# Designs tried in a protein design run: designed miniproteins, single chains, continued (3). Part 34

Each design is a single chain, and the fold is of that chain. pLDDT is the mean over its residues in the fold that is shown.

## One batch from the design tools (miniprotein)

Design m9240
Fold by ESMFold2-Fast:
Structure m9240 (fold): chain A 109 residues (1-109)
Amino acid sequence: DIQVTQPGSVSAPEGGTATITSRQSASLDDIVDVSWVLQKPDGTVELLIVNGKNASGDSRFSGSVSGTDFTLTISGLQAEDTGVYYQVARSRDGRGGMGQGTQLTVLPA
């Protein structure tokens, strides 16, 4: 399995920018799918990024890659962005991994 390591929590002010960086145990040459998903407090799951591309339709979310690190950037933070963010990876050989999740807290302005 792919080990995905995320920070446990990130806090940023409303209207600001949050970055969540995850680390992979697999080589980038072996990774075919990288996705970011949000689980909201009500249990709703939103797909934000698929294969490095925005899937939410909200341009505030973007994904980037540097070495073995995958970063989700959320600009113009809103209270509705509060929740647990998961990075998911899948390899060419069918192995998968998901991080433990990062709790994002949006601080009042």
Scores: mean pLDDT 80

Design m9241
Fold by ESMFold2-Fast:
Structure m9241 (fold): chain A 68 residues (1-68)
Amino acid sequence: KEQEILDAASKVGAEVYREALAAGLPREEANQLAIRTAKKAMDLGEKIGIEKAVEESRAEAQRWLAER
């Protein structure tokens, strides 16, 4: 359970990192967004399940990138 949440959080963080770089963010800012997204996925995963936690965390990061 915990390992599955960690793996899913790491994956969504890596995806968000690449999307942030593609959107033109500096590496440091992209890394910060990826870390925030992974932490949110970990926190939500225990409360609402892995799949929904990944969806919500990714969607929030994508909204933030689009609004910047």
Scores: mean pLDDT 81

Design m9242
Fold by ESMFold2-Fast:
Formats: structure tokens, sequence, C-alpha cells
Structure m9242 (fold): chain A 88 residues (1-88)
């Protein structure tokens, strides 16, 4: 159960990360807001895992995967901002 919930939470964070990147691509001025929203999704998903009684090991693995997804999204979003500045 806990492993399934963690996998579902990680997938939701990855989807949120993809959405944040897409929003920044469509509107570079949304970068900061999109990044903040992604951070909030990650916090909510981790809180759900803790409330469900997931073992610390499962939570640590989920934190690692979510953190990687978040860092990758932030990098992609920063690349979008850099391209926007170069085009201006």
Amino acid sequence: EAERLAQEAIERVREAANEAVARTEADPSAFEESLQELEEVMKEEIERLREAGAPDSVIQEALGAMGEAGREAAKRMMDIIARQKAAA
C-alpha cells in the first residue's frame, strides 16, 4: 500500500513539474509562480504519505524522486527564461 501511494505521489509531482515547464514556456513571466506551485504540490504529496503511515524509507525514496523531478523542471524553466532574454 505505502509503496503504491508513493509511486502515485511521485507521478503526480512529475505531472505537476511538466505542467510548470509548459506554463513557463507559454508565459515566461509565470516562472516564479509556477515554481512556487510545484513546491506546494511536493509538500502536499509528502504530507499525504506521512499521514498514511508510510515508513521513513519509503518517504525518503519519494523525497529523492520528487526532488530530482523538481530540480529538472527548475533547470528547464531557467533555460526557457534564458532563451526569452536572448530573444528580447
Scores: mean pLDDT 83

Design m9244
Fold by ESMFold2-Fast:
Structure m9244 (fold): chain A 67 residues (1-67)
Amino acid sequence: MDEEKIEKAIESVKRLLLQAGASEEDANRVIEALKEGRFDEALRLISKYVDEATARAIVHELKELLE
């Protein structure tokens, strides 16, 4: 299992969102959506704080690590 890679990717996403002005609550919602495979929800939430191309790239990388 790529558990360490997944954990590092999740931490990087959380850090990016917090740096972009997201609340800890919104950052945690993104992480929960990603862990539960709700990639469409995660994409919408991330897109509030970063451009759509960056949001899509983040979701794509995490989907590849999780599936």
Scores: mean pLDDT 79

Design m9245
Fold by ESMFold2-Fast:
Structure m9245 (fold): chain A 88 residues (1-88)
Amino acid sequence: GLEETIERARRLIEEALRLAMEALRSEDPERMQRLLEEAERKLREADRLIREAEAQARPEDRERLLELEILLGIARIALGVAKLVLKK
């Protein structure tokens, strides 16, 4: 249902942020790259779930979905910064 889709999207964003933070602590370039790639994959899945939820959303759900979109945007910026750290 809609609630399950919203919760799943939120968890994916939280997991992606955790992986990005773990990547910054690893100091192993290969491990860092794998963690950042996994984080990016989770954010892409979260984006798809948010779009799916929006298609099912009622007016009362819009505020919560907007919060998820903002959180996804912040997570994407954070991941982009982390990826720049991997590049010399």
Scores: mean pLDDT 84

Design m9246
Fold by ESMFold2-Fast:
Structure m9246 (fold): chain A 80 residues (1-80)
Amino acid sequence: MEEIEKRAEELAEEAIREAKEKGERAGATRITALAIEAIGYELDGNLEEAAALYLAAARVAEHFGDKELAEFYRKKAEEV
């Protein structure tokens, strides 16, 4: 759990940095990219990496103020 949280934090920090530099207001492109990658790992059976990517997507959504999307991806990370 703690290693997954650290991985998610690193992924989220990088995504937020890219969104900020590109002037993305909602981080939608970053969140979508993380979610698509998470689905790929989930289908491949790598549930720990999938969980980290979903949790990263939740953190990016939370940073941009989308509380509902953040809760959705956080729950998805817990269910994987």
Scores: mean pLDDT 84

Design m9247
Fold by ESMFold2-Fast:
Structure m9247 (fold): chain A 94 residues (1-94)
Amino acid sequence: SLKEKLEAVRKEFVERMRELLAAETDPARRAAIREAEILMGTGIQEIIDENLSKEEAKELLDTVLATLKREYPDAAAALALVEETVKKAKEVLE
């Protein structure tokens, strides 16, 4: 159940990032979208595969978001989707 809910969050995130990438023409924002898809997608998969605790999982999600905000501060659309996905993943972990 928890693994299935996290996989659903990850799948929706990847699909929405791909839609965002398809509409984006700016090279820097395209790079931000691709990096966000990789880091967040991999992060959620690690939570599932390693059976991370709720505390470890929340810390990993916050670290991914902080990293992307630092590296791509102007990628507003990509960062908004990452923030939304972090919130959804945390709700699933409760």
Scores: mean pLDDT 89

Design m9248
Fold by ESMFold2-Fast:
Structure m9248 (fold): chain A 77 residues (1-77)
Amino acid sequence: ASPKELELGELILRLDGYAIENRDSELLSAVSTAAPLLLLKDEERAYKVLKEAYEAVLQGDVDKAIELLRKAEKEAR
């Protein structure tokens, strides 16, 4: 699928789906805390961060995805 056609909601669903299927409670927690906060504060930034996190997961770097989400959450507070 073309990344430019992915909607913000689809990125969240794909990240949550990966976390559930791989039993990654830390990734699931990171998405669940960062996504709502970013959506309320800056939708454009939410899209960029969630997209970068998803790309990191696709490259097998789940730790990078978690770090990106946690950093964005802290900066949004």
Scores: mean pLDDT 80

Design m9249
Fold by ESMFold2-Fast:
Structure m9249 (fold): chain A 68 residues (1-68)
Amino acid sequence: MDPDEVLSYEEAKRLIEEGLKKEGIELAPETIDNIARDMAEFGWTRAELESVIKMIKIGKEEGANPPV
């Protein structure tokens, strides 16, 4: 997989879901969809997606995310 390549919506969504599941993080499907869509629209790379997953993990550990 090419970390420098711009992700499509489907690829970004798949990678986010896989990354979050691997870390044991559960997000609302709507939240995952919004992140994947934004990544595809702004031309984010795989490396940037991995950074997003890491930031989400840190946020969950700090309790910054709403409980809904």
Scores: mean pLDDT 72

Design m9250
Fold by ESMFold2-Fast:
Structure m9250 (fold): chain A 58 residues (1-58)
Amino acid sequence: ASAEELKAAARASDAAGARAANAGQSPEQTRMAGVRALAEALGISEEEARALMEAGAP
């Protein structure tokens, strides 16, 4: 994915996490909402999206 696509996917992930947190979801559910949004935006698996998030947080 291009840098622009990655930035758009990151924004979608952050927005999904914020919506889950505002809805009273647990920290774990909020994290999963972000992972799912990232996977959907990039067209990859949730497992691959999780690996990307881990790589972005060393």
Scores: mean pLDDT 75

Design m9251
Fold by ESMFold2-Fast:
Structure m9251 (fold): chain A 59 residues (1-59)
Amino acid sequence: GPPAEPRMPEVELSGPTDPSPETARELERLSRELAEAVERGDFDGVREQLDRMRRVFAE
């Protein structure tokens, strides 16, 4: 058949699957703080939030 034009749908960013509801709430809070830090240009805050998220993921 004719070459199909590829679709480029955006991936689902909302609704990450977390192992526990408490961990999910904590990640959501960290994610919000990260977004706020980025929005206000607080790169130190961004670094700290990323480090905390890495710790959660390393567990």
Scores: mean pLDDT 67

Design m9252
Fold by ESMFold2-Fast:
Structure m9252 (fold): chain A 116 residues (1-116)
Amino acid sequence: SKMNEVIRRNIELLADTAEYLLNTELSVEEAKELVIKTLEEQRELIREAGDSPENLQLIEHEDETIEEVRAARSLEEIKRILLGELKLELALAEEYGVELSEELKKRIEEIIEKLS
């Protein structure tokens, strides 16, 4: 389904963003800009998938998460928000039966370990 594609792409975007954040020395403001850009890209993917009540709730969650990132005062707060978003997308992938590649699963395991 189109939503299965959105969930997979959102997980890939979060994995790319988390790896960059973990491997790059960023200021709090640079980390905010990076994560907000990723969340805005996720929001657009959800919007393009349609205007169902479920999709509108996911867009509202993205908007709320963007505001949480803007309010963050440290890299640790930003990492915690990013981990929460990744865990939410993984729960959605399980609910919708979205298959992730073995490579992506391994990347996610390493990211969760490093963010925890």
Scores: mean pLDDT 89

Design m9253
Fold by ESMFold2-Fast:
Structure m9253 (fold): chain A 71 residues (1-71)
Amino acid sequence: GPPADGAAGDPETRKRLEERAKQFGKELQGKPDLEVLDAVSRFVAEVYREHGLSKQEVVRLANIAIEEAEK
C-alpha cells in the first residue's frame, strides 16, 4: 500500500491539518471563486512542502477547505 510514514500518518497531526483546513476555509467564506481557488492552492502547496504529504492527502485537505468556504 502507499507509505503510511510521515506527519500525515500520525492521527494527531492529521486532525490538526484537518482543523487548519476547516479554519482556512471559513476565512474564505463570501470570497469570489477565483480568490478561494488561488488561496486554497497556495495553502495546500505550503502544507505539501512543510509536511511531506501524499497527493491524495493534499487533495483531501483542499476539498475540506473548499467545502467549508462554500458554506
Scores: mean pLDDT 75

Design m9254
Fold by ESMFold2-Fast:
Structure m9254 (fold): chain A 65 residues (1-65)
Amino acid sequence: DVVYLPAGSKDEDLIEAAILQAKQTGRKSATARTLVTEAEKDRKSRTYTVTLDEAGNIEKVEVHE
């Protein structure tokens, strides 16, 4: 599942949340997404998918529109 973070969360916070989720679930990849707020005039959630290598280091970071 996707980890949801508050609107206005930093990109680094999204990446870290995705890493933590992947490690906790024993998966190679996980996704973190910001909540959208109307007050901030955001058009889209920011979504980050992180893929980890066999050593648990970041192999890939994908940004979804």
Scores: mean pLDDT 74

Design m9255
Fold by ESMFold2-Fast:
Structure m9255 (fold): chain A 108 residues (1-108)
Amino acid sequence: GPLLRASAFIADAITRAIENGDVEGALKEAERFIKEMLERGELTEEQYQDLLDAARAGFEAVELIRKGVPVETLVERAEQYRKEGRDLEAVAIYHALALSGRAAEVER
C-alpha cells in the first residue's frame, strides 16, 4: 500500500545518504516523494505529516552518526520518542542505526 511504498522510499534514501554522505539531498528527495504522494491523494494529510516527521528523525540520526555521536545517545533519543507515542520517529532512528551497521554496538 501507499504507506509501505513511502516507508520503503525513505529507507532507500537513508541508505543512499549513509553510502554517499549527501544527507540533505536525500532528505529533500524523500520529502518531495511523500509530498507528491499527498498531492496524488495516496496519503492523508495526517499520514503525510507522520511520514515527514519520521523521515526527518531518521535523517537527523544519520547526521549524528556521521558526526560520531554515541549509539547510546541515539537509543535514548529513540526511546524518548517512544515514550511520547512517536513510534515512527523511534523506528526511523533504529533503522538508521541498523543501516549504518551500528545496531550491533547496542548488544555488545
Scores: mean pLDDT 83

Design m9256
Fold by ESMFold2-Fast:
Structure m9256 (fold): chain A 67 residues (1-67)
Amino acid sequence: MRKEAVEAARAAIKALKEGNYAVMSGHLLVLALIAEETGDPLIEEALKALLAGDLKKAEELAKKIEE
């Protein structure tokens, strides 16, 4: 599920940059479900960064998940 996690994280980052919290919420839900299923700490940290509005950290963590 790494590809799905990266896609959800990048979509949430884009929505956050646009100030579209409704769209961001949908992508965050997908990311949260993947974090719960996988137990991947990078996905959990990306979710936390997005919830905090930390775009730079979220982008860095999305890259780490893709690696």
Scores: mean pLDDT 81

Design m9257
Fold by ESMFold2-Fast:
Structure m9257 (fold): chain A 88 residues (1-88)
Amino acid sequence: VEGWARALEHPDVSVRVAAARFLGRIGPAGVEPLIRALEDPHPEVRAAAARALGDIGDPAAVEPLRRALGDPSPEVRRAAAEALERIG
């Protein structure tokens, strides 16, 4: 968990995307790092973080995901909307 959270700060976008996807699979310990990843400069990382938060289903992600509905990237907005539907 700690190693994957650190990988969200890696210079390589593909590494950060992979870290976000993996944190979504390992569950609640990934929530806090993924909420921070919703502010990543690259839209692919933000979209991956939103999907991962939806996969975990933790209500703590609801407010950050609602903010992501206003993201400039349509991919991020869609990922946030789908994640919110999964959380309920």
Scores: mean pLDDT 83

Design m9258
Fold by ESMFold2-Fast:
Structure m9258 (fold): chain A 71 residues (1-71)
Amino acid sequence: MLRERLVELAEEAGLDPEEVEREYEEALKEGLPEELVGLLVEGHEAKRAGDEKRAAELEAKYRELAAEYEA
């Protein structure tokens, strides 16, 4: 689940998982779709793993999808 992956990333970064969960819920309330948040999470996971190519691909997908939602 996306929220679970986000919490795992937060714990590895030394952030409070409860605060990250709250921010995620607030982002959803603001109309950010889970799909868009999922691309951000996968991008950070790829960067953390040192997979720069995958991170760049996910960033490009995020940018494309974000532009569609802003239209």
Scores: mean pLDDT 71

Design m9259
Fold by ESMFold2-Fast:
Structure m9259 (fold): chain A 60 residues (1-60)
Amino acid sequence: MVKVVEVDGLEVLVEQQADGKYVASVLDKKGNSVLSTPEPKDTEEEALKELAKLAKEAGL
């Protein structure tokens, strides 16, 4: 499953992998991935939380 959500003004792509784990990526205005969670997470919420933390650390 793949979906796009808005988190703290960022466009985020959430993808569920074949093993049921989740990866989240920040998209730029052109739809390119500029930042992704480095490791798959067990839940969508944890993937989004990790991505939000990394995005803030990166100045996004």
Scores: mean pLDDT 78

Design m9260
Fold by ESMFold2-Fast:
Structure m9260 (fold): chain A 78 residues (1-78)
Amino acid sequence: SSMAEEERNREVAEKMREEAEAAVEYAEKNPEDIQRLLDVLEGAYEQAKKLAPEFEEYKLQAEILKEAAEKVKELLEK
C-alpha cells in the first residue's frame, strides 16, 4: 500500500534527520573536518536530487541532506 511505503519513507527520513543533526554537532566540535563533511553531504544531496524525480522517497531525503549541508557550510564560513 502507498500509505505503508510513505510511513517507511518517513521512518528513514527521521533517522536521516537524526544523523544529519549528529553530523552538524560533529562539525562544530571538529572544525578541521568541516570541508570533508560538507563534500560528503553535498555529494549525497546530488545523488538524492537525481533520484527524486523517479522515487518520491528521495525528495524528502534530498531536503534533509540539503539542510544539513547548509548548516555545515555556515560553520565553515564562520
Scores: mean pLDDT 80

Design m9261
Fold by ESMFold2-Fast:
Structure m9261 (fold): chain A 67 residues (1-67)
Amino acid sequence: MMPSEEEINESFGNIWHELGKKFYERGDYEAAAEAYKKAAEYYRKAGNEEKAKEAEEKAREAAAKAA
């Protein structure tokens, strides 16, 4: 059985979330904000509202540091 579209989107969310963490660690806050926004988008597509909200919060924090 192939993974569901929800499981695939959750995996993409996890990948973008990891990229956001790496960008944030390096002080690349603009790239971190964009990566976290992508993570939130995929978590929403996966139906995971909690992770989507967490990623959106991290995107806002990164964007605030970039400003």
Scores: mean pLDDT 84

Design m9262
Fold by ESMFold2-Fast:
Structure m9262 (fold): chain A 62 residues (1-62)
Amino acid sequence: SAMEEQVRREAAEAMAQGLALALGGTAARGEIVGPGEARLTVVVDGEEKRFLLRANGELVEE
């Protein structure tokens, strides 16, 4: 539903912002790519870093 899509988008954006804060960088993108999975992109010291957050809570750098 539209409400579920909005909640997922807001959650992905919040996750990207939280990750950026933890790494001392800036959030670039947050996107839900599957059930319970999000791709998070942050910029740290001018370098773009991409992470996949898996459904089991594992964070993997791409």
Scores: mean pLDDT 79

Design m9263
Fold by ESMFold2-Fast:
Structure m9263 (fold): chain A 75 residues (1-75)
Amino acid sequence: APPAEAVPSYEVVEFEETEDGTVKITVRNTQNGAIASGTATRDGREESEGEPGVDPRWADALRDAARSEVERREE
């Protein structure tokens, strides 16, 4: 299986979707409590934001998760 080491553990605290096909996912890092949000659209445009203390890799993972949710809902 692909190694998933060195990635932070976090939990989804909010999940929102819009008619525009945009999905917003908000997660909380279980280790330090930092909050990060990711947004993705069906057009392939994706964005992520987080507090200054959030590792960029966590924001990327959130963005990828949001994108996957958008695609899954299209099916």
Scores: mean pLDDT 58

Design m9264
Fold by ESMFold2-Fast:
Structure m9264 (fold): chain A 69 residues (1-69)
Amino acid sequence: PVSEEEKKKILEEEIEEAAKMLGMPEEEVKSMSNEELKIKILEYAMENNELDEAEREVVEKLIEYYRKK
């Protein structure tokens, strides 16, 4: 299993990547819940990828699921 030091590095890298991808400050990404971050990533994917109708339905259902949490 991954050590706590490795988990910290991965989390910091994921926050930096998410912040750059979403165009928001790292502090804002850090303040978001896991559910909020997932919703932002899914919304970004829907907006910036040419998803087919089936893929779009899956993403919409995931966004709705996380919004209700």
Scores: mean pLDDT 71

Design m9265
Fold by ESMFold2-Fast:
Structure m9265 (fold): chain A 58 residues (1-58)
Amino acid sequence: FEEVRKKAEELGKKAKKKIGKEAKALLEAGASEEEIRDLVYDGIAEVNKEVKELREKL
């Protein structure tokens, strides 16, 4: 249980880093705020999916 929580948090951190990188790249490319929001929202949804998968795997 605690192990899963720890791994989920680390997974979230890694994903946030990746999403942040992509969001930054989009920003630098002149993308709109809505485009960046979409990317972040989708990224968060994906992370939540992976976290759920981790919970089930345990």
Scores: mean pLDDT 76

Design m9266
Fold by ESMFold2-Fast:
Structure m9266 (fold): chain A 96 residues (1-96)
Amino acid sequence: SPVEELEEALKKAEEALKKGDKKKAAEYYEKALKIAEENFEELLKEGKKELLEKLIKKALEFALENPEYEELRKRAIRLSTELGVEELREAVEKVF
């Protein structure tokens, strides 16, 4: 299930970040973003908007603290724009 894969990737990213492994955290955030990108319409249809918002917010927060991960930042911004949530606009503005 894309939902289960996204939740697992996000959990693994958060666990890696808590341990100070920012490279591994970035890899899991990128995996979660890819799953969200490839399954965006299905996730919205299944009522997983809040999960997408959580992923985008966490990925943007990580990218703000770790600016070397430019592609991760760009992907999170693109997904935020597609989701159209005003709460994420403030997070996007902090990265730009």
Scores: mean pLDDT 81

Design m9267
Fold by ESMFold2-Fast:
Structure m9267 (fold): chain A 85 residues (1-85)
Amino acid sequence: MKEEAKRLALQGAAAAGEGDYDKAIELLEKALELDPEFAETWAALGYVYEKKGDYDKAIKYLEKAVELDPSMEEAKKMLEELKKK
């Protein structure tokens, strides 16, 4: 089950890289349903919502990612930048 969540998170990140943010969100939400403790999935959702211009959701997801894994420097940096604006 945790491996399936990681696979879905990677597929969601790939969809986001292609610019398909709606598909990315669908895949990442499925990954969260399987493993809500996988910080990378929360961070990926934060990045996707930032790209969609939904900064409130981006902050919420990035805060959860950093709470689960404080070593996520990229997520921490984006969260700090979004909170300063």
Scores: mean pLDDT 83

Design m9268
Fold by ESMFold2-Fast:
Parts: C-alpha cells; sequence; structure tokens
Structure m9268 (fold): chain A 93 residues (1-93)
C-alpha cells in the first residue's frame, strides 16, 4: 500500500509539471485569446487549471498519458483542453 501511494504521488506530480509547461499554450490554441493561468493541479491522469481568459474566470481540464519506465514517471498532455466557466458552461473559441 505504501508503494501504491508513492506511485500515486509521483504520477500526480508528473502530470502537474507537464501541465505547468504546456497549459498556457494549449489554452491559447483552444480559445485564440489572452490567457492568465492562476493555478494548476495534477490529479492522477488529469490536469485541472484555474485561469482567466479575457477577464473571465474559467476552469480547464486536460487528460494526460502517464508512462512509468525503470521507476521514472513521465506525463504527456493531450492536445485537447476542455474549458468551462465557474458555473460549468462551455467556453467557446
Amino acid sequence: SKEVLDEFYKRTQAVEEAAKERIPELLRRRTGREVEVHSIFGVDDLALVFATIDGQDVLASVNAKVTIENGEVTAELDDEVRVTTLDGKPVRP
């Protein structure tokens, strides 16, 4: 169980690091607008983002593919990001 918990944290951290690197560009490509990223959280194979797009607060999510090789955990984000308002309505490009 300790090994499972350690893997969970490593997976979560890898997703969060990948998201910090790529999310600003993914959001700009998805919306075509100016984006300000406030916080990013990795949760297993999912990256959750709190951001502002043209003055509107939004929640974004993107799926990640996690690879574990020789004890090394890496994550790569999908090119598709889902964006909603804080009320859960989709944000259009």
Scores: mean pLDDT 78

Design m9269
Fold by ESMFold2-Fast:
Structure m9269 (fold): chain A 80 residues (1-80)
Amino acid sequence: MEELKKEIEEVDKLYQEGLARVDEAAKGTPEQAREVIAEMTRKLDELAKKAKHPEAQYKARVARDEVRSRGLAAIAEVEK
């Protein structure tokens, strides 16, 4: 129970951090935004591979995909 709770909390923290950092980087250059997307999605992917519980693995993969999608959408908005 405690390990699963910690894994889920770690995913939630990294997911929220990823969204905030991507949103902030999108205010700058597209290059900086792409670097932040790559960093945050890599961290979430590593967390998914490290997680022992299927629920945490799934949540980390979903968070990774959401951070990537939101970041790419923000870049597309700026490049208009």
Scores: mean pLDDT 81

Design m9270
Fold by ESMFold2-Fast:
Structure m9270 (fold): chain A 97 residues (1-97)
Amino acid sequence: SSAVEKDLAEFEAKLEKLLEEKGYDEKKKELMKKLLENIRELAKLEEESNPEELEEMLKIEERVIEKFREKAKNAKEEDLIELLNEMAEEILKELKK
């Protein structure tokens, strides 16, 4: 595992504890967990990629981010986690086909 994956795992554990202590609703907790899982999966794919594969991956990520940029600009704060999760899922879908 990369240093990024280790840091992400520690962050995930701290975040889950914080969500429980602060009484966030279950839907938001599930969306945050799903977002972290998607980010972790993406980080793993990037770590396992050769330089050429990484270049193509970054191009796909850039294209998907551009699609979501307008939605993100107009999104309500409460919808940002859901929007980020949709973006991460779209990136993973494009990478996995």
Scores: mean pLDDT 72

Design m9271
Fold by ESMFold2-Fast:
Structure m9271 (fold): chain A 84 residues (1-84)
Amino acid sequence: SLEEAYKKIVKIAAEVFLDPNATKEDVLKAMEEIRSIAEKYFPDLAEEVKKRIEEAKNKSVEEGKQLLLDTVQRFAVAVEEKKR
């Protein structure tokens, strides 16, 4: 379901976002996992996640975590619009 897909996205993002020792590779890996989930459940957002992954490659870990948080917030809006 979309709600279960969103819960997986939140869990993946939270594990990296809340880890003060997370590396840039950890951020990029989390975003790739989120992109894979988006391709199945949120296809309109999958391309945007792909673009944010490319952006994150050229940014700091802290900036990458902010992109990750923004990405999760966009999925939250999509779930609310399709609630049920």
Scores: mean pLDDT 82

Design m9272
Fold by ESMFold2-Fast:
Structure m9272 (fold): chain A 59 residues (1-59)
Amino acid sequence: LSEEEIRELAEKYGLTPEQVKGAKKLAESVSDEVAIQYIVKETGLSREEAEELLEELKK
């Protein structure tokens, strides 16, 4: 992900760029289910929004 892409995702989901970077690192290191649970807990996103973010991070 480029810095511009990270910023765009942060604005789209109401997150900080650091939160988006953290989510990407988790997506590469743990299962999708664990990453979704962490994103929901840390960001307050719904499960559906967290799943969408993970899908974007895999592109």
Scores: mean pLDDT 80

Design m9273
Fold by ESMFold2-Fast:
Structure m9273 (fold): chain A 87 residues (1-87)
Amino acid sequence: SLLEEALKLLEEADELAKKAREAYEKKDYEKAIELLEKAIEKAKKAKELLKKAYEKEPSEEIQQIIDGVEQNIKSLEEMKEKIEKEK
């Protein structure tokens, strides 16, 4: 299902974000940026699938997940911009 595919992409994005934090702690800023970019890409793909799922069957639950994903994408983008300034 679209929801299952989206949730899998969100799990992959979370793992990439965790690896990015580890790289940042080691001061590997280039690796941290690369991993954040991959996490953002997967989160954006998940958001697209969630929007398609919402169009087929609107639900408050799916809308809340979309809102949460949008907030997470912004947080990841802000972290990337911060690290790019420190690089």
Scores: mean pLDDT 88

Design m9274
Fold by ESMFold2-Fast:
Structure m9274 (fold): chain A 82 residues (1-82)
Amino acid sequence: MSGIEEGVKKLAEELLEKAKELRELAKKTGSKELLEMAEKLEEFAKKLEELVRNKVPFSGEDILKEYEKIKKEAEEVLKKVE
């Protein structure tokens, strides 16, 4: 079903948008933790796009759980530098 693939792509886009925000903050603050977190978000987004592109079977629940985990990690890093 194309709809679930579109949903995963939307999550990847949201991750890339958040990564861009963290990368800009890292440039402003010189924070290595923010830069590393931005790179993690970009890598996860790349993995999501690869799953969709390669038609690898996946669970939407597993993807959502991992997405929530990485989002919480990003917020924790942001709290440390703000």
Scores: mean pLDDT 77

Design m9275
Fold by ESMFold2-Fast:
Structure m9275 (fold): chain A 96 residues (1-96)
Amino acid sequence: KEELEELAEKAIAGDREAYQRLVAHTVGAWLRLVGAQIDLELGVPGAKEEVIKAAEDFIHAEELSLRVARALGDEQTVQEEERMIERAKKILDEVK
């Protein structure tokens, strides 16, 4: 259990600031994944490993955010985050 899990637990308990911090982490992780995919397309050495790492980091953070959205009954956010997790998993599968 890490800082992100603690933020998710606080957010589920009603800490809006903790939820905002968790969402900021998911956004940052997604941007890292996008950057890594661009590097992979450009043939940057080590980009494949960076895509794998960034995708795994994003999936972990997004699954925690999904847990919060489910606890808060935010159905629209649940559907959006489930789609984003599936998208990241497809990227991971394509890279191997």
Scores: mean pLDDT 86

